# Designed miniproteins, single chains, part 56

Each design is a single chain, and the fold is of that chain. pLDDT is the mean over its residues in the fold that is shown.

## One batch from the design tools (miniprotein)

Design m1936
Fold by ESMFold2-Fast:
Structure m1936 (fold): chain A 97 residues (1-97)
Amino acid sequence: GVKELLEKVKKAAEKAVEYAKKGDLEGVRKAGKEILDSLLELIKRGDVEAFLEAAEYALKKIDEGIKETKDEEVKFELEIYRGLILILRGLAKLVYG
């Protein structure tokens, strides 16, 4: 359900920050994929308000991870996920706004 997808995004976003602080590239990739998969499922279901809430929270946490990581590869990976989420948010606003 929508609540479970929101919780998945929240937990994955929080883990992305933890992995970023540790320089764990594999962890960041796993967390980023879980965020994207869950956001795409929210869009597919037409739950636009829930999608926008989840996307804003994920962006906030990704920005935190970018600021706190000392690993340039981890930072670059997070910046890619940030860009993808911004594109999805823009598309959702274009289609449903």
Scores: mean pLDDT 88

Design m1937
Fold by ESMFold2-Fast:
Structure m1937 (fold): chain A 83 residues (1-83)
Amino acid sequence: SSDEKAMTKEVVLIQFHIIAGKTDAIILGKKTGDTKKQQQYINEMDTLLKQANDALSRHDFTTLQQVREQVFALMDRIIEEMK
């Protein structure tokens, strides 16, 4: 359906930002030497990806939007720690 296609596009966008956020976590780890924090942020991104895929399977667009907001908030936290 058109709704299913829209939700799939949203999940792909979330997946793209999770890859970017994981990359930022790796850069933070290299800059600071804090490998535990790097792994924590990678694990948090992996959890959000699982939540996004679960929401997609349930056709839960509201949860997908919430997961997207959480991904952006996590990315902002990682970027602030690099400053």
Scores: mean pLDDT 88

Design m1938
Fold by ESMFold2-Fast:
Structure m1938 (fold): chain A 68 residues (1-68)
Amino acid sequence: GSDTITIVTAAGEKLEVKKTKGLTVRGIAAFLEVAGFKVEVDEEAETIYTDAPLEKVKEILDEWDIPY
């Protein structure tokens, strides 16, 4: 599979996050859901679709020390 997880924002922007030990598609999706955003997960494509804008996605990733 890919060594990255893709996040697709409300505007259709894509952000690729590198897989690190313990980082999962479902884990990133949970961080977005806890922040109050809707998420849809494609586990086969390792892609998360969210209604969050790119700026909020980056804010959440930065808060959890997730590299992108």
Scores: mean pLDDT 82

Design m1939
Fold by ESMFold2-Fast:
Structure m1939 (fold): chain A 90 residues (1-90)
Amino acid sequence: ARAEAEKLLEEMRKLIAEIKATTDPEKVKALVDRLLDIADRIMALVPNDKEVLEEVKKLLMEALREVTDKESILRLIGRILRVIGALLDL
């Protein structure tokens, strides 16, 4: 159980690295969905292992920070492109 949870923690770290590497919102959504599924599986395997559960929490907070930052950047880019498009049509 613990060894299986540690393997799943490594998969979570790989998914977070992929989230950091992409700006595609659809890919970010798919990676986050997979990350949350793995977190649920770890919680089911080791519900009383506080050390592993704290690591899951830490990784989810890291992913949340990355998603928030990327979503803000993507919204800003979209707003800038709309303004440039309007100016070019003048």
Scores: mean pLDDT 75

Design m1940
Fold by ESMFold2-Fast:
Structure m1940 (fold): chain A 81 residues (1-81)
Amino acid sequence: STAPLDRVLDVVLASEGAKNLTEEQKEALREIAHYLYEKYPDRPPLLIVLEAANILDKVLGLDPNATKEEMVKKGKELFEK
């Protein structure tokens, strides 16, 4: 179940730290976090979300105009590298 991760994502994405993210960027962060949680199901959900946010930040530093699909694809590539 991804319910523990989704609860943390809802809190983080409603926070001040996420207020400047677009809807597409928030969706990309959710998808990257779900991917990481599948790889590390025993890791605390908050650490998964923080890692996903760091990955998204790196992707946007490389391509600030990336679509949701491009952000998710590049995020997975950066994690696997």
Scores: mean pLDDT 86

Design m1941
Fold by ESMFold2-Fast:
Structure m1941 (fold): chain A 94 residues (1-94)
Amino acid sequence: SAMDARLRYLETLVRTLFLEAASMSDEELEKSVASVKAAIRAVLDPATAARVEAVLDEAMARVRELKAQGRLTPEALREVADEAVARIRAILEE
């Protein structure tokens, strides 16, 4: 249950970040990403935190690419969030 609670907490943070990303300025987005990374580091060991942060960085790179292409839709953000959450779950379930 402690592991499940940690997973649920991180899933909620990542999903909230992506749901709010479309309404954020670039500065607000960078600040929110930094806040989520701080939460990841507070909850996970350094090696696992680094792997989870890499997933978040890759997902944010995809969001920036979609924005540059004019393809940043709520549906695309949901797909990126779902993929990031699935990858984080796989890391934490090792």
Scores: mean pLDDT 83

Design m1942
Fold by ESMFold2-Fast:
Structure m1942 (fold): chain A 70 residues (1-70)
Amino acid sequence: SKEEIEKELGDAKFRLNLLELVRDTARFVAEQSKDPALRARDEAGVARTEAEIARLKSQIDELEKKLKEL
């Protein structure tokens, strides 16, 4: 139903906002790291969060497409 898709879209958008905050915080921490090994670890964490954000954006696009086709 439209209501179910709207709820899923709202939940996905909320999760996206949280992941973007996590990414921005992790990126800031990585930039402050003077230890190359710790920086590499933190940069890898940012990359993983970016991959999750990309996947979630794809999910949001699909949900918005479904909502428009109703």
Scores: mean pLDDT 86

Design m1943
Fold by ESMFold2-Fast:
Structure m1943 (fold): chain A 70 residues (1-70)
Amino acid sequence: MSVEASVDEIVERAPELTFEQGRRVVDILVERAEKDPRYREALQKFVEKLEASPDPRLQELARYAREKLA
């Protein structure tokens, strides 16, 4: 179904993920973003939601994702 809906579900579950699990999710989204611009937009939205969280684990994951996008 919608890529955006899948990303929203992952963001809701992010606080319960280990950093390694979250990193794998980011890697998958980055790989798919190279083939489909909708995944690039979803990845950007995902990073923005992580950065809005005061949770340091989510902020560290957002930093990792931004490094991958650079």
Scores: mean pLDDT 72

Design m1944
Fold by ESMFold2-Fast:
Structure m1944 (fold): chain A 64 residues (1-64)
Amino acid sequence: MKKVGFLVKVKGEKQSLVLMLPEDATIDDVLEATAEALKVPVEKLKMLTPTGWKETRVVEVELL
């Protein structure tokens, strides 16, 4: 599978992250990669984009 860019918006943060993940990446893959990039445990992240994120390649998360 080719890698594609996912735009991750962190609620309350000015900057977004761009993660290069496989086209078939699951939401868990996105959350884990976001947690690694932010250097926080994955349980500190809440998913705010419930549907359509694969088509838009935009994910919104909240840091708890």
Scores: mean pLDDT 77

Design m1945
Fold by ESMFold2-Fast:
Structure m1945 (fold): chain A 66 residues (1-66)
Amino acid sequence: AALEQAAKDARLIARNLLDQGKSKDDALDEALKAYERHMKAQNVPQDLHAQNLAVAKEAILDVLNS
C-alpha cells in the first residue's frame, strides 16, 4: 500500500538524517513531515491523519532508538 511505502521512506529519511549528524528530534520532525506530505498527496481522509501519524512516529522512533 502507498502508506506502507511512505512509512518505510520516512524511516529511511530519519536514518539518513542521523547519519548526516542531525539530532534525533530533527530527524523525527523531518521524517514525519515527509510522511504527512505523502498522506496529503494520496488524499488520505483528514480524520485518519492523527492515527496514521501516531503509527508512523512509532515506526520512526524504533529506527532512531535502535
Scores: mean pLDDT 80

Design m1946
Fold by ESMFold2-Fast:
Structure m1946 (fold): chain A 58 residues (1-58)
Amino acid sequence: MQQVRELILQSSSYSVLAIGYSSLSVSDPSNRDKYLAELDKYLDKSLALEKQAQALAA
């Protein structure tokens, strides 16, 4: 399903962003809480898209 594939790719993109913010939280501890908040935001977006793809594939 084309739409399922697109949702999975979008989810993967948000996962990569979350990993980036995780790295920044370690390398820039003065802004750690800000980066952790962005990590949670993008991780939640990634999970939401993954769940949407799973529901559409069912």
Scores: mean pLDDT 82

Design m1947
Fold by ESMFold2-Fast:
Structure m1947 (fold): chain A 100 residues (1-100)
Amino acid sequence: SEIEELLKEIERLYLLALEALDAGDEATARAHLDQALAVMEKLLELIEPYLSEEEKKLLEEIRRIMAQMRAETDVRRRLALFEEALSLLGKVLRGHEERK
């Protein structure tokens, strides 16, 4: 599944960002989070036509958080925003599965 492949790539990039932060490499952590955002955008575009109206409201909130993340200069705050976006994405995906 393309959705499963994109989700695995998001997880991989998130873990790489955490490893970079643990090593004190904020620039590498930022780069991995930016890559994860690009993958997340692709995932959102792919799922958007199949979402309910309530799930579309969550998708709008995710995009709002992603925009805040792009404007955020502090890597730790950027990570916190990314984690918030991931949490909401999880709610969208669970809602979709429960309707099948």
Scores: mean pLDDT 86

Design m1948
Fold by ESMFold2-Fast:
Structure m1948 (fold): chain A 103 residues (1-103)
Amino acid sequence: SELKERVDKIVAEMEEEIKKNDFSNLTPEQRKEFLDKFVEKYRELLTARRQARAAGDEELVDYINKALLKLVDLITEKMTDEQRDEFYRKLQEVAAEVDAAAA
């Protein structure tokens, strides 16, 4: 499916960016840019998940859910507790915005 191919590309791009960037060694400006890009790609995955649900593609919904959990775990591994709390709050805001856009 075209939606699955798009999801696979987004996931691969996000994994590559996380692997290339040692979060703990980034400047504050580089960290903000990195997190902003991650949040935008995360929004794209949530939107794709919404589209998969609307299409009744339960397999793709499960796949996206597993990818989201893996990506969040990878990026938060090198974060402080305060950075994780702020990041999770941002992810909750994005999820609420995607859900509101579908209503």
Scores: mean pLDDT 84

Design m1949
Fold by ESMFold2-Fast:
Structure m1949 (fold): chain A 79 residues (1-79)
Amino acid sequence: DLGKRARELFEKAVKANKEGKFDEAAEYLEKLAELFEEAGNKEAADYFRALAKMVKEGKAELSDEQIKYAEELIKKTFD
């Protein structure tokens, strides 16, 4: 179930990000981007790769708006 895997990866990414584990969060976001690419949603894959780069290189926390948008993309692609 790709949708279940996508949700699990995103939950792990958010948790790692909230704990300041930016490299770990970025790894989960990269894996999530791969699932979107496999599903044929290149725009979402590119978005999650950009988030991974921002988190890893910028040491940036995910905003509530970014989390909400990501959850919407997961629902739209895998539901």
Scores: mean pLDDT 87

Design m1950
Fold by ESMFold2-Fast:
Structure m1950 (fold): chain A 95 residues (1-95)
Amino acid sequence: DELRERVRRLALELGLPEELVEEALREMDESEINEILEDLEYIVEKLDEEVIEAAKLGTEKAIEEGLPARQQVWRGIIGARLALDYGYSVEQLKA
């Protein structure tokens, strides 16, 4: 429960929809929740507008592809990490 609450809080700071995060957490075991928590803690420490936009873009693309909530959240996290670690702008991620 404490792990899930921390993930919810950090995911909200990243701009992910609360309802989506709640659905995704129901599909995840504790190991995956810990992995997501580590990624979110890393991302949120260096959070800026481009990282938030990249997370939203990743999530939106996953929704368009018809992926489950779990994968929609992961695509958002991956988008944020690409912006943060490699400096990809939202325009570059759009292709």
Scores: mean pLDDT 81

Design m1951
Fold by ESMFold2-Fast:
Structure m1951 (fold): chain A 69 residues (1-69)
Amino acid sequence: VEELVEEAERLVEELEKTTDAKEAQELFDRLAEVTKRIVREAPPEVALEVVRRTLEVGGRAGELVNEQA
């Protein structure tokens, strides 16, 4: 579980730094899959925190895609 949370945090940081729409989409897709596993396997406290971060960077990824489109 800790390894999944660390992976999610790393993907969030990469999403915050990227300016490429394609990279942002790929990073968000990977983050979404990791988050699904965390929601199923982790305690509710951990799952809720990761879901919140995923939604936050999802907005960032969408903004980058819209700017590049």
Scores: mean pLDDT 74

Design m1952
Fold by ESMFold2-Fast:
Structure m1952 (fold): chain A 55 residues (1-55)
Amino acid sequence: GSKASLEKVDDKNYRVVGPEDKVELTFLDGSKEVVDTGSLISVEKALKVVDATGI
């Protein structure tokens, strides 16, 4: 998949950014979650993301 990223929106939220419709997020504990591109995630959750890949 293509590289995706997280963009800070405000003090509490990040937006998922990528060229694909969905993004797979990989977290510090090795867990993974698929989210829609353009989704908002909390800063707490965003700080635990180690990789983001468009799928």
Scores: mean pLDDT 85

Design m1953
Fold by ESMFold2-Fast:
Structure m1953 (fold): chain A 95 residues (1-95)
Amino acid sequence: MMSIKAINKLIGLSLKLIGLLLDEQNEELKKILQKVISKLSEALKAKNEDEAIEILKSLVDELQEKLKVEQNEETKKVLEGVISEYNEIIKELEK
């Protein structure tokens, strides 16, 4: 069973990302944020912490690949922030 602390962090991150999506003007970043929110919803529906960790790690890998080719400094900062938040959640789930 996924911990309440991990669930609360995933919900908090989902709300934060929805807020970013509503204010975002960049169409490419909007698509990234929509995919991220969708994957967070999938992680929340996971049967156990191991399944949630796999979903989140897959998403982090995809975001890291996007970050490597990103030229826009503001988009880079958003991606770095999201990756950092996901890595903290993954660490909490792996403890």
Scores: mean pLDDT 76

Design m1954
Fold by ESMFold2-Fast:
Structure m1954 (fold): chain A 82 residues (1-82)
Amino acid sequence: MAVVRIRATVSGSLEQAEAIGKGLEERIKELGGTAKVEVKGNEVVVEGVFESAERAEEFAEVAEIGLSTAPGVSSAEAEVEV
């Protein structure tokens, strides 16, 4: 099992932060993972648990790139714990 932690800082509204969190949660679930989402002001923290470390690492890379290029996201980081 591996855990992916995603942190995104949103320059937009609380609604935008919540939408980002929900989108990440849905993608993690589609990949067979389990997700926890926390929104704290303009920061979104998502934790995903995957059975495969390789799948977790691939998702983390894709999510970080996607969030970093998203309008209204000022920073994004993804980390994998194996």
Scores: mean pLDDT 79

Design m1955
Fold by ESMFold2-Fast:
Structure m1955 (fold): chain A 108 residues (1-108)
Amino acid sequence: AEEEAKAEVERLLPAAQAKYDALDIPDWFKELVDKTTEELLNSDLSEEEIRDRFVKLWLYLYAEGRALGLSDKTLVELQKAVIYGLGLVYYKKGRYEEAARYFRFVLS
């Protein structure tokens, strides 16, 4: 139910934010995730366009992380950072079930 999903998102959000803040990834990667998230939070883009923007961000950051020699563990933390941003945008758009799924991934 939508009301149950909304309650779950509101419960998960503080923990997901705390985990995002604690992620061991380079500062400039977080800055780029934050900038992209802020731009999309203030946009009138469709859900498909929002997903495409985050997919492109992930592919770029993954390639950069691989080039920097980041560990598989750190690359998973990088993926969690990108998915956290996506979850925030979906939460703002009232897509509570999707936002809850994304925040659960961040917390895994």
Scores: mean pLDDT 86

Design m1956
Fold by ESMFold2-Fast:
Structure m1956 (fold): chain A 98 residues (1-98)
Amino acid sequence: PLSDEQRRAEIEAGFQALKDDVSVYFEIEREEVVIDGASPEALEELERLKKMLEEINEAARKAGAARAIVTLTLTADRDGNVELVLDVTRLDEEKLLA
């Protein structure tokens, strides 16, 4: 129901709100990329999502947000399906044994 121009403005406003409200930033411990036979359009969308995550993450880090350790999985296929998954791993084995 929104025009492309209105959607862009809403995304921009959302980014500004996120800079004030983000409580964590993600430290990527492991990155998995599954792009077997991906189309050029799927690869472009994957890069767009990755850049969006990076910008949100940088804003959170600059705001002094807490660190969360994550595994990032990026999937793109030949049918144009693109997925970005963040799994919080936050494993501290030394503190569990102390």
Scores: mean pLDDT 64

Design m1957
Fold by ESMFold2-Fast:
Structure m1957 (fold): chain A 84 residues (1-84)
Amino acid sequence: SSRRLAAGDSLRMRAGDVWALRGSPGARIQVRSSGDVYLIDDNGASRILDGAIIALDGDMLLQVRSGSALVRVIAGSVDARRLQ
């Protein structure tokens, strides 16, 4: 599935989910997690801490390896596409 998220919108992710995210200029998200969530971008894979704020400076993937995640758009807009 695909959706466009505006500031204040949220996206719930479950274990096994992989989402492709593309932000508008200056777009930022906050990730709340109950397990292991990874950011995959041009720099590689990095584990995200609960409550982390991430600037979307390019194309990136969010992968939930365990538990769940809630992604909230705090600035700009985000195009989100579920890959798995």
Scores: mean pLDDT 86

Design m1958
Fold by ESMFold2-Fast:
Structure m1958 (fold): chain A 77 residues (1-77)
Amino acid sequence: SVVDQVLRDFSDLPPGDQDIVRQAVDRALRGTPDGMRDAARLLSTLPYGQRVRVVSRMVRLLPPPTSRMFRDSWRTL
């Protein structure tokens, strides 16, 4: 799954932060504005360095047009 592909690169994160990433990917995969807002809110709780890594990885792995929607959500935050 896309969730497992994203999480593969983040085994260094604490379990709580990994759970935040899992939830954020699940929300973004809904492909809805509400899902994107929920994903952005969840990821905003991560430290800046980890957030940048996760957002970059999600942009690469999420299917188009979902990846575009996710990227655009971060540009407005």
Scores: mean pLDDT 82

Design m1959
Fold by ESMFold2-Fast:
Structure m1959 (fold): chain A 84 residues (1-84)
Amino acid sequence: SRELLARAIALILRAIGLKLEAQRLLEEGKMSAETAAKVIALAEEAIELAKKALKTEDEEEAEKLLKEAEAKLDEARALLDAHR
């Protein structure tokens, strides 16, 4: 599905943005290295899940993987927000 493809790409781009934000906050001394590493790990897990969604032929499995990716990115965002 082209809609699933667009959603997967959007989640990958969101993950990249969160990784860059965590790195910037770490460089500014506004976030610990431990918290930045957790944000980066969650974002990279989300990228892997989105990539798996793009490779599956099962639309229900793709939807499940995209929901798991979104949840990981929401966790990463919450960690970023908790350290402000």
Scores: mean pLDDT 87

Design m1960
Fold by ESMFold2-Fast:
Structure m1960 (fold): chain A 80 residues (1-80)
Amino acid sequence: LEEEAERALEEFRELAEATLDPETAEKAVQLFREAMRALVEDKDFKRAGELAREAAELLPPETAEALERHMLRLYIQYQS
């Protein structure tokens, strides 16, 4: 993964582990990681958005907002 995507994943993992039970945190992190791989590896922006939304739906609103902010930054900085 790109360095920025890896940093976003690590930051999100830390936040999820602090705010969620271990099982839910792991599932949310896995979905977010798959979203980033879809974005960077497959260049599938639609799937990346769907996976990120699914991860956000598992989270409290404040944590979901942080996830969406990370994804938005990756979308803006990722070029064709």
Scores: mean pLDDT 74

Design m1961
Fold by ESMFold2-Fast:
Structure m1961 (fold): chain A 63 residues (1-63)
Amino acid sequence: KIAEEGRKEFEKLYEELKKNSVTKADAEISYLLMRDPAAPSGYLEKLRKEALEEVEKIEKEKQ
């Protein structure tokens, strides 16, 4: 729906998020939100929660 413009905005967001130590999971979720804004919060919340949990586990394993 907003594919090309959303991608440009995602690139800008990714730059900003990187400054805030965002994870790749957060970046992907932001991209998905731009690509498919029609996706309801339920699906996106599930994705976000799973991504954050997975990243936390990976972060702990890295250390």
Scores: mean pLDDT 58

Design m1962
Fold by ESMFold2-Fast:
Order: structure tokens, then C-alpha cells, then sequence
Structure m1962 (fold): chain A 104 residues (1-104)
């Protein structure tokens, strides 16, 4: 199932973001967020309208995170990463529901 593969990849990226944040490796955090954007662009399990909205939100968050990093604002950086993880979590729930329906 392509849905299962997409879900596993989303979960992998989320875990890598969390680990990079723990290590204060902000370049890795940004790299994984860009990988998430690329993954969403290639997703076939989600309607194009939803994919476009997710990508728009990801791009906005990446800009805010890059600005916070440039300014050395660790609190704002952390806040924007939490917002990103919340969005990733929403996508994981959506994919899980789709997977459950596909396995009926």
C-alpha cells in the first residue's frame, strides 16, 4: 500500500526533526522540513487541494524558522518547529484513517 509507505516516511521525518531539535542541529531540522515538503508534493494518497495547502503552510513555517535561526531566536525557532510537528501529526492521523479504510 502506497498509503502505508507514505505514513512510514512521514513518521521517519517527524522522528528525525525531533532528534535534530534535541541535538540543536537546526540545519538538519530545516533539511528534514524541506524533505517533508518534497514528500507531500509527491503524495498520491491525498487530494491535490489538500497537498497544496499543506505545502503553502510548510513553506511559511520554513521561512519563519529560517528567520528565527538568522536572528538567534531559539524560543521563536522552537515555537515554529512545534507548529510544524502539529501539522505533521495532523497529516499522520489523516493517512492512518485512509490506511484503515483501505485495509477493509
Amino acid sequence: SSIRQELEEVQRISAEIVEAMRNKDYDKVLTQMERFRELVEEMTSIPESIRKKIIENVEALIKKIEEAKKNGDEQEFRKQVIMMEAMIGSLEIHLYILLREAEK
Scores: mean pLDDT 85

Design m1963
Fold by ESMFold2-Fast:
Structure m1963 (fold): chain A 69 residues (1-69)
Amino acid sequence: MEKEKEELEKAKEQALEAGRELERLGDTDMAQAVKQMAKSGDLSTAESGYEAARQRAEELRAARAAALA
C-alpha cells in the first residue's frame, strides 16, 4: 500500500546520516562504505549499511568513554 520508493529513501537517509556520524567518530573508511551502500538503490543493502554503522558507532563511543575513565 505504501510506496516502496519512500521506504528506500528513508533507509538511504538513515544510512547516510550514520555514515556521517562514523566520519565524525574517526572511522572514515567505514563511513565511505556505508555511504556507498546507501547509494546502491537496494533497500536491504541500505538497511545493512545503517545497522553496521550503528554497531560501529556504539563500539567507538564505548571505547572513547573507557579510554579516560
Scores: mean pLDDT 79

Design m1964
Fold by ESMFold2-Fast:
Structure m1964 (fold): chain A 101 residues (1-101)
Amino acid sequence: MGMEMAEQIDKLATQGDTLGAARLAAEMVGLPESYAETIARGTDIAMSAAGDPNKTKEAIKYMVDELGVPRLAASSAASSAHMTRSRSAAIMSLAAGLAFS
């Protein structure tokens, strides 16, 4: 069951449907649908900063200060984006960080 949801998240993210992928990730980790927009916005910010350590620090600060994301969740998402360059990995890291923070 969880494996099939992860595959669908990756498919949606690959198709450019970041919000759709974020909604499914929120559902998978038991977060309210209202978190989907925060996950999608945080993912776009993390992905835009990937590959630049200074931009990554600014992205983490923006997610914490402007989006209200816990620092650990923001750092996890930014690290996943930087290391994997995978939008689905960033989405899953941010969703998990929000659920377990």
Scores: mean pLDDT 81

Design m1965
Fold by ESMFold2-Fast:
Structure m1965 (fold): chain A 62 residues (1-62)
Amino acid sequence: AKPKAKAYLVVHSDLEKKKLEELEKQTYKMVAIAKEAGIEVEALGPVSKKILKKAEEKLKEA
């Protein structure tokens, strides 16, 4: 079987709270599109993992 395409999410921990919240909103849209396209998204690092988890939780609520 062909390996699935995989996207990586990396976020710097030094981002301002406002920019981090904006990034969380954009990540939600990106993760939704990636799931529709059959692309698996993997987060690298603790901040990125937290943002990805929030996006996935929001997708389950929608």
Scores: mean pLDDT 70

Design m1966
Fold by ESMFold2-Fast:
Structure m1966 (fold): chain A 95 residues (1-95)
Amino acid sequence: SAEELRRKGRRMLEAVEPIIKVIESLKTESPEEAFEREVTVGVLEIAAAVANVEALKKVVKNFIENNTLSEEEKEVIEKSLKEAEEIARELEEEE
């Protein structure tokens, strides 16, 4: 229940940390862009904390579609999302 949710959230936050680091590493050109970046990070952290992998995927997809990313950055993001999906699956099957 509460402890199970905290355990899920911790593992999920660890899995998405590389995504957050990629997002935070990108240069912003305006205060509006910087604000949108912080909102994206905040929503990702909330979705991860409650282990909502579908919300994580949606936020990440929207970020990729609205920002220019290198091939390496996209690969890091895709790897982290796959890890998050596997964690969500494992945690559903534990009990």
Scores: mean pLDDT 79

Design m1967
Fold by ESMFold2-Fast:
Structure m1967 (fold): chain A 100 residues (1-100)
Amino acid sequence: DISAAIARLEEEQNALAGDLDLTDLSDPAALAARRRMLEAFLRVAEALLARAEADPATPEGLLLRLRLLIEALRLALEGGDGEAAVAEQLPAAEAAYAAL
């Protein structure tokens, strides 16, 4: 499940990465795509946190990182400030995803 989700996000991220540098942040379609990417990272992070919490061998640093990422992504998505929140949180989400 997580491996399948990660593989799917990796394909989606690779497809979006080519467009990110050429994307106008004032374009609603581009913002919607970035928002979907944040939602995908949130789903993966929440699934990983649940699995990590079930495993007593999980490093404390990873648990803290996942909790902070989840909180940041939730604030970005729930705050309704999609443009600023997406632009600020995308690098953090990408870094956390790469650390998986």
Scores: mean pLDDT 60

Design m1968
Fold by ESMFold2-Fast:
Structure m1968 (fold): chain A 63 residues (1-63)
Amino acid sequence: SLIQEIKEQMTQAILDYLEGKISSDQVSDILVQSMRQLKTQAGLSQDQVNQILQDAVAAAKKA
C-alpha cells in the first residue's frame, strides 16, 4: 500500500542517516516530503502521521 511504501522509505532514510550514508538535511527533506504525502495523498491526520514517524524511528533503531 502507499502508506506502507512511505513508512518503509522513512525507516530506510532514518537508518541511512544513522549509518552516516546521508546528511541531517537529506533525512529531514525525505521525512518532510514523506509526511506531506501521508497527509495529502493518503488522507492521514497529523496524529496518524506522527505515529508512523515514531514507528519508523523505532524500526530504524532496532536495525
Scores: mean pLDDT 88

Design m1969
Fold by ESMFold2-Fast:
Formats: structure tokens, C-alpha cells, sequence
Structure m1969 (fold): chain A 74 residues (1-74)
């Protein structure tokens, strides 16, 4: 059970890191948009979406490990 919880913790940390990257790219995209750099803003927003998807993937894996740990404790 401790091993499953530890894996969930690792994946949650990865998810959080990707969310931070996504938020950074989103902010850069907004800054580019304010500067009138529409094409640059589009590329930055596309990068943000990519990292949000990765964050969701790692979050999902973490939830699977937590569910497995919950079943092992039942």
C-alpha cells in the first residue's frame, strides 16, 4: 500500500509541474496577445494546452494508484 501511495505522490508532483508549465505558457500567450503578436500567442496557447493534457494524464494515473491502494486496504 505504501508503494502505491508513493507512486501516486510522484505522479501528482509531475501533474503539478506540468500544470505550472501550462500556466506559464498561458501567461506568456496573454502577454504576446497584449503586444499584438497574435501568431506567437497562438503557439504559446497551443503549448499550454499540450502541458494541461499531460498534467491531466499524470493526475489520472495518480488517481488509479490511490484507488488501487484503497482496494488493498478494504
Amino acid sequence: VEELIKKAEEYIKKSTEYEKLANDYRQKGLDALKAGNVEEAKRLFEKADEYYQKAGEYSGKAMNYLEEARRALA
Scores: mean pLDDT 86

Design m1970
Fold by ESMFold2-Fast:
Structure m1970 (fold): chain A 66 residues (1-66)
Amino acid sequence: SLLEQLLLQYKKDLAEAIAEQLAKKENAYSYEVEQLSDDVFRITLYTPEGKKEYLLDFKNRTITEL
């Protein structure tokens, strides 16, 4: 449905905004966001100290460092 498409787009936009804020906080030189499901996204930060990964879960409202 149109509503489901809009909600997914909203989650994608939020995941990108969260990734950008995490990248700034962690002094990352780049980041990537990968959709794993309708509610779960993986955020990868590339920092001078190495790669950092986070699992963003909109259903459980959690951000977990991997």
Scores: mean pLDDT 88

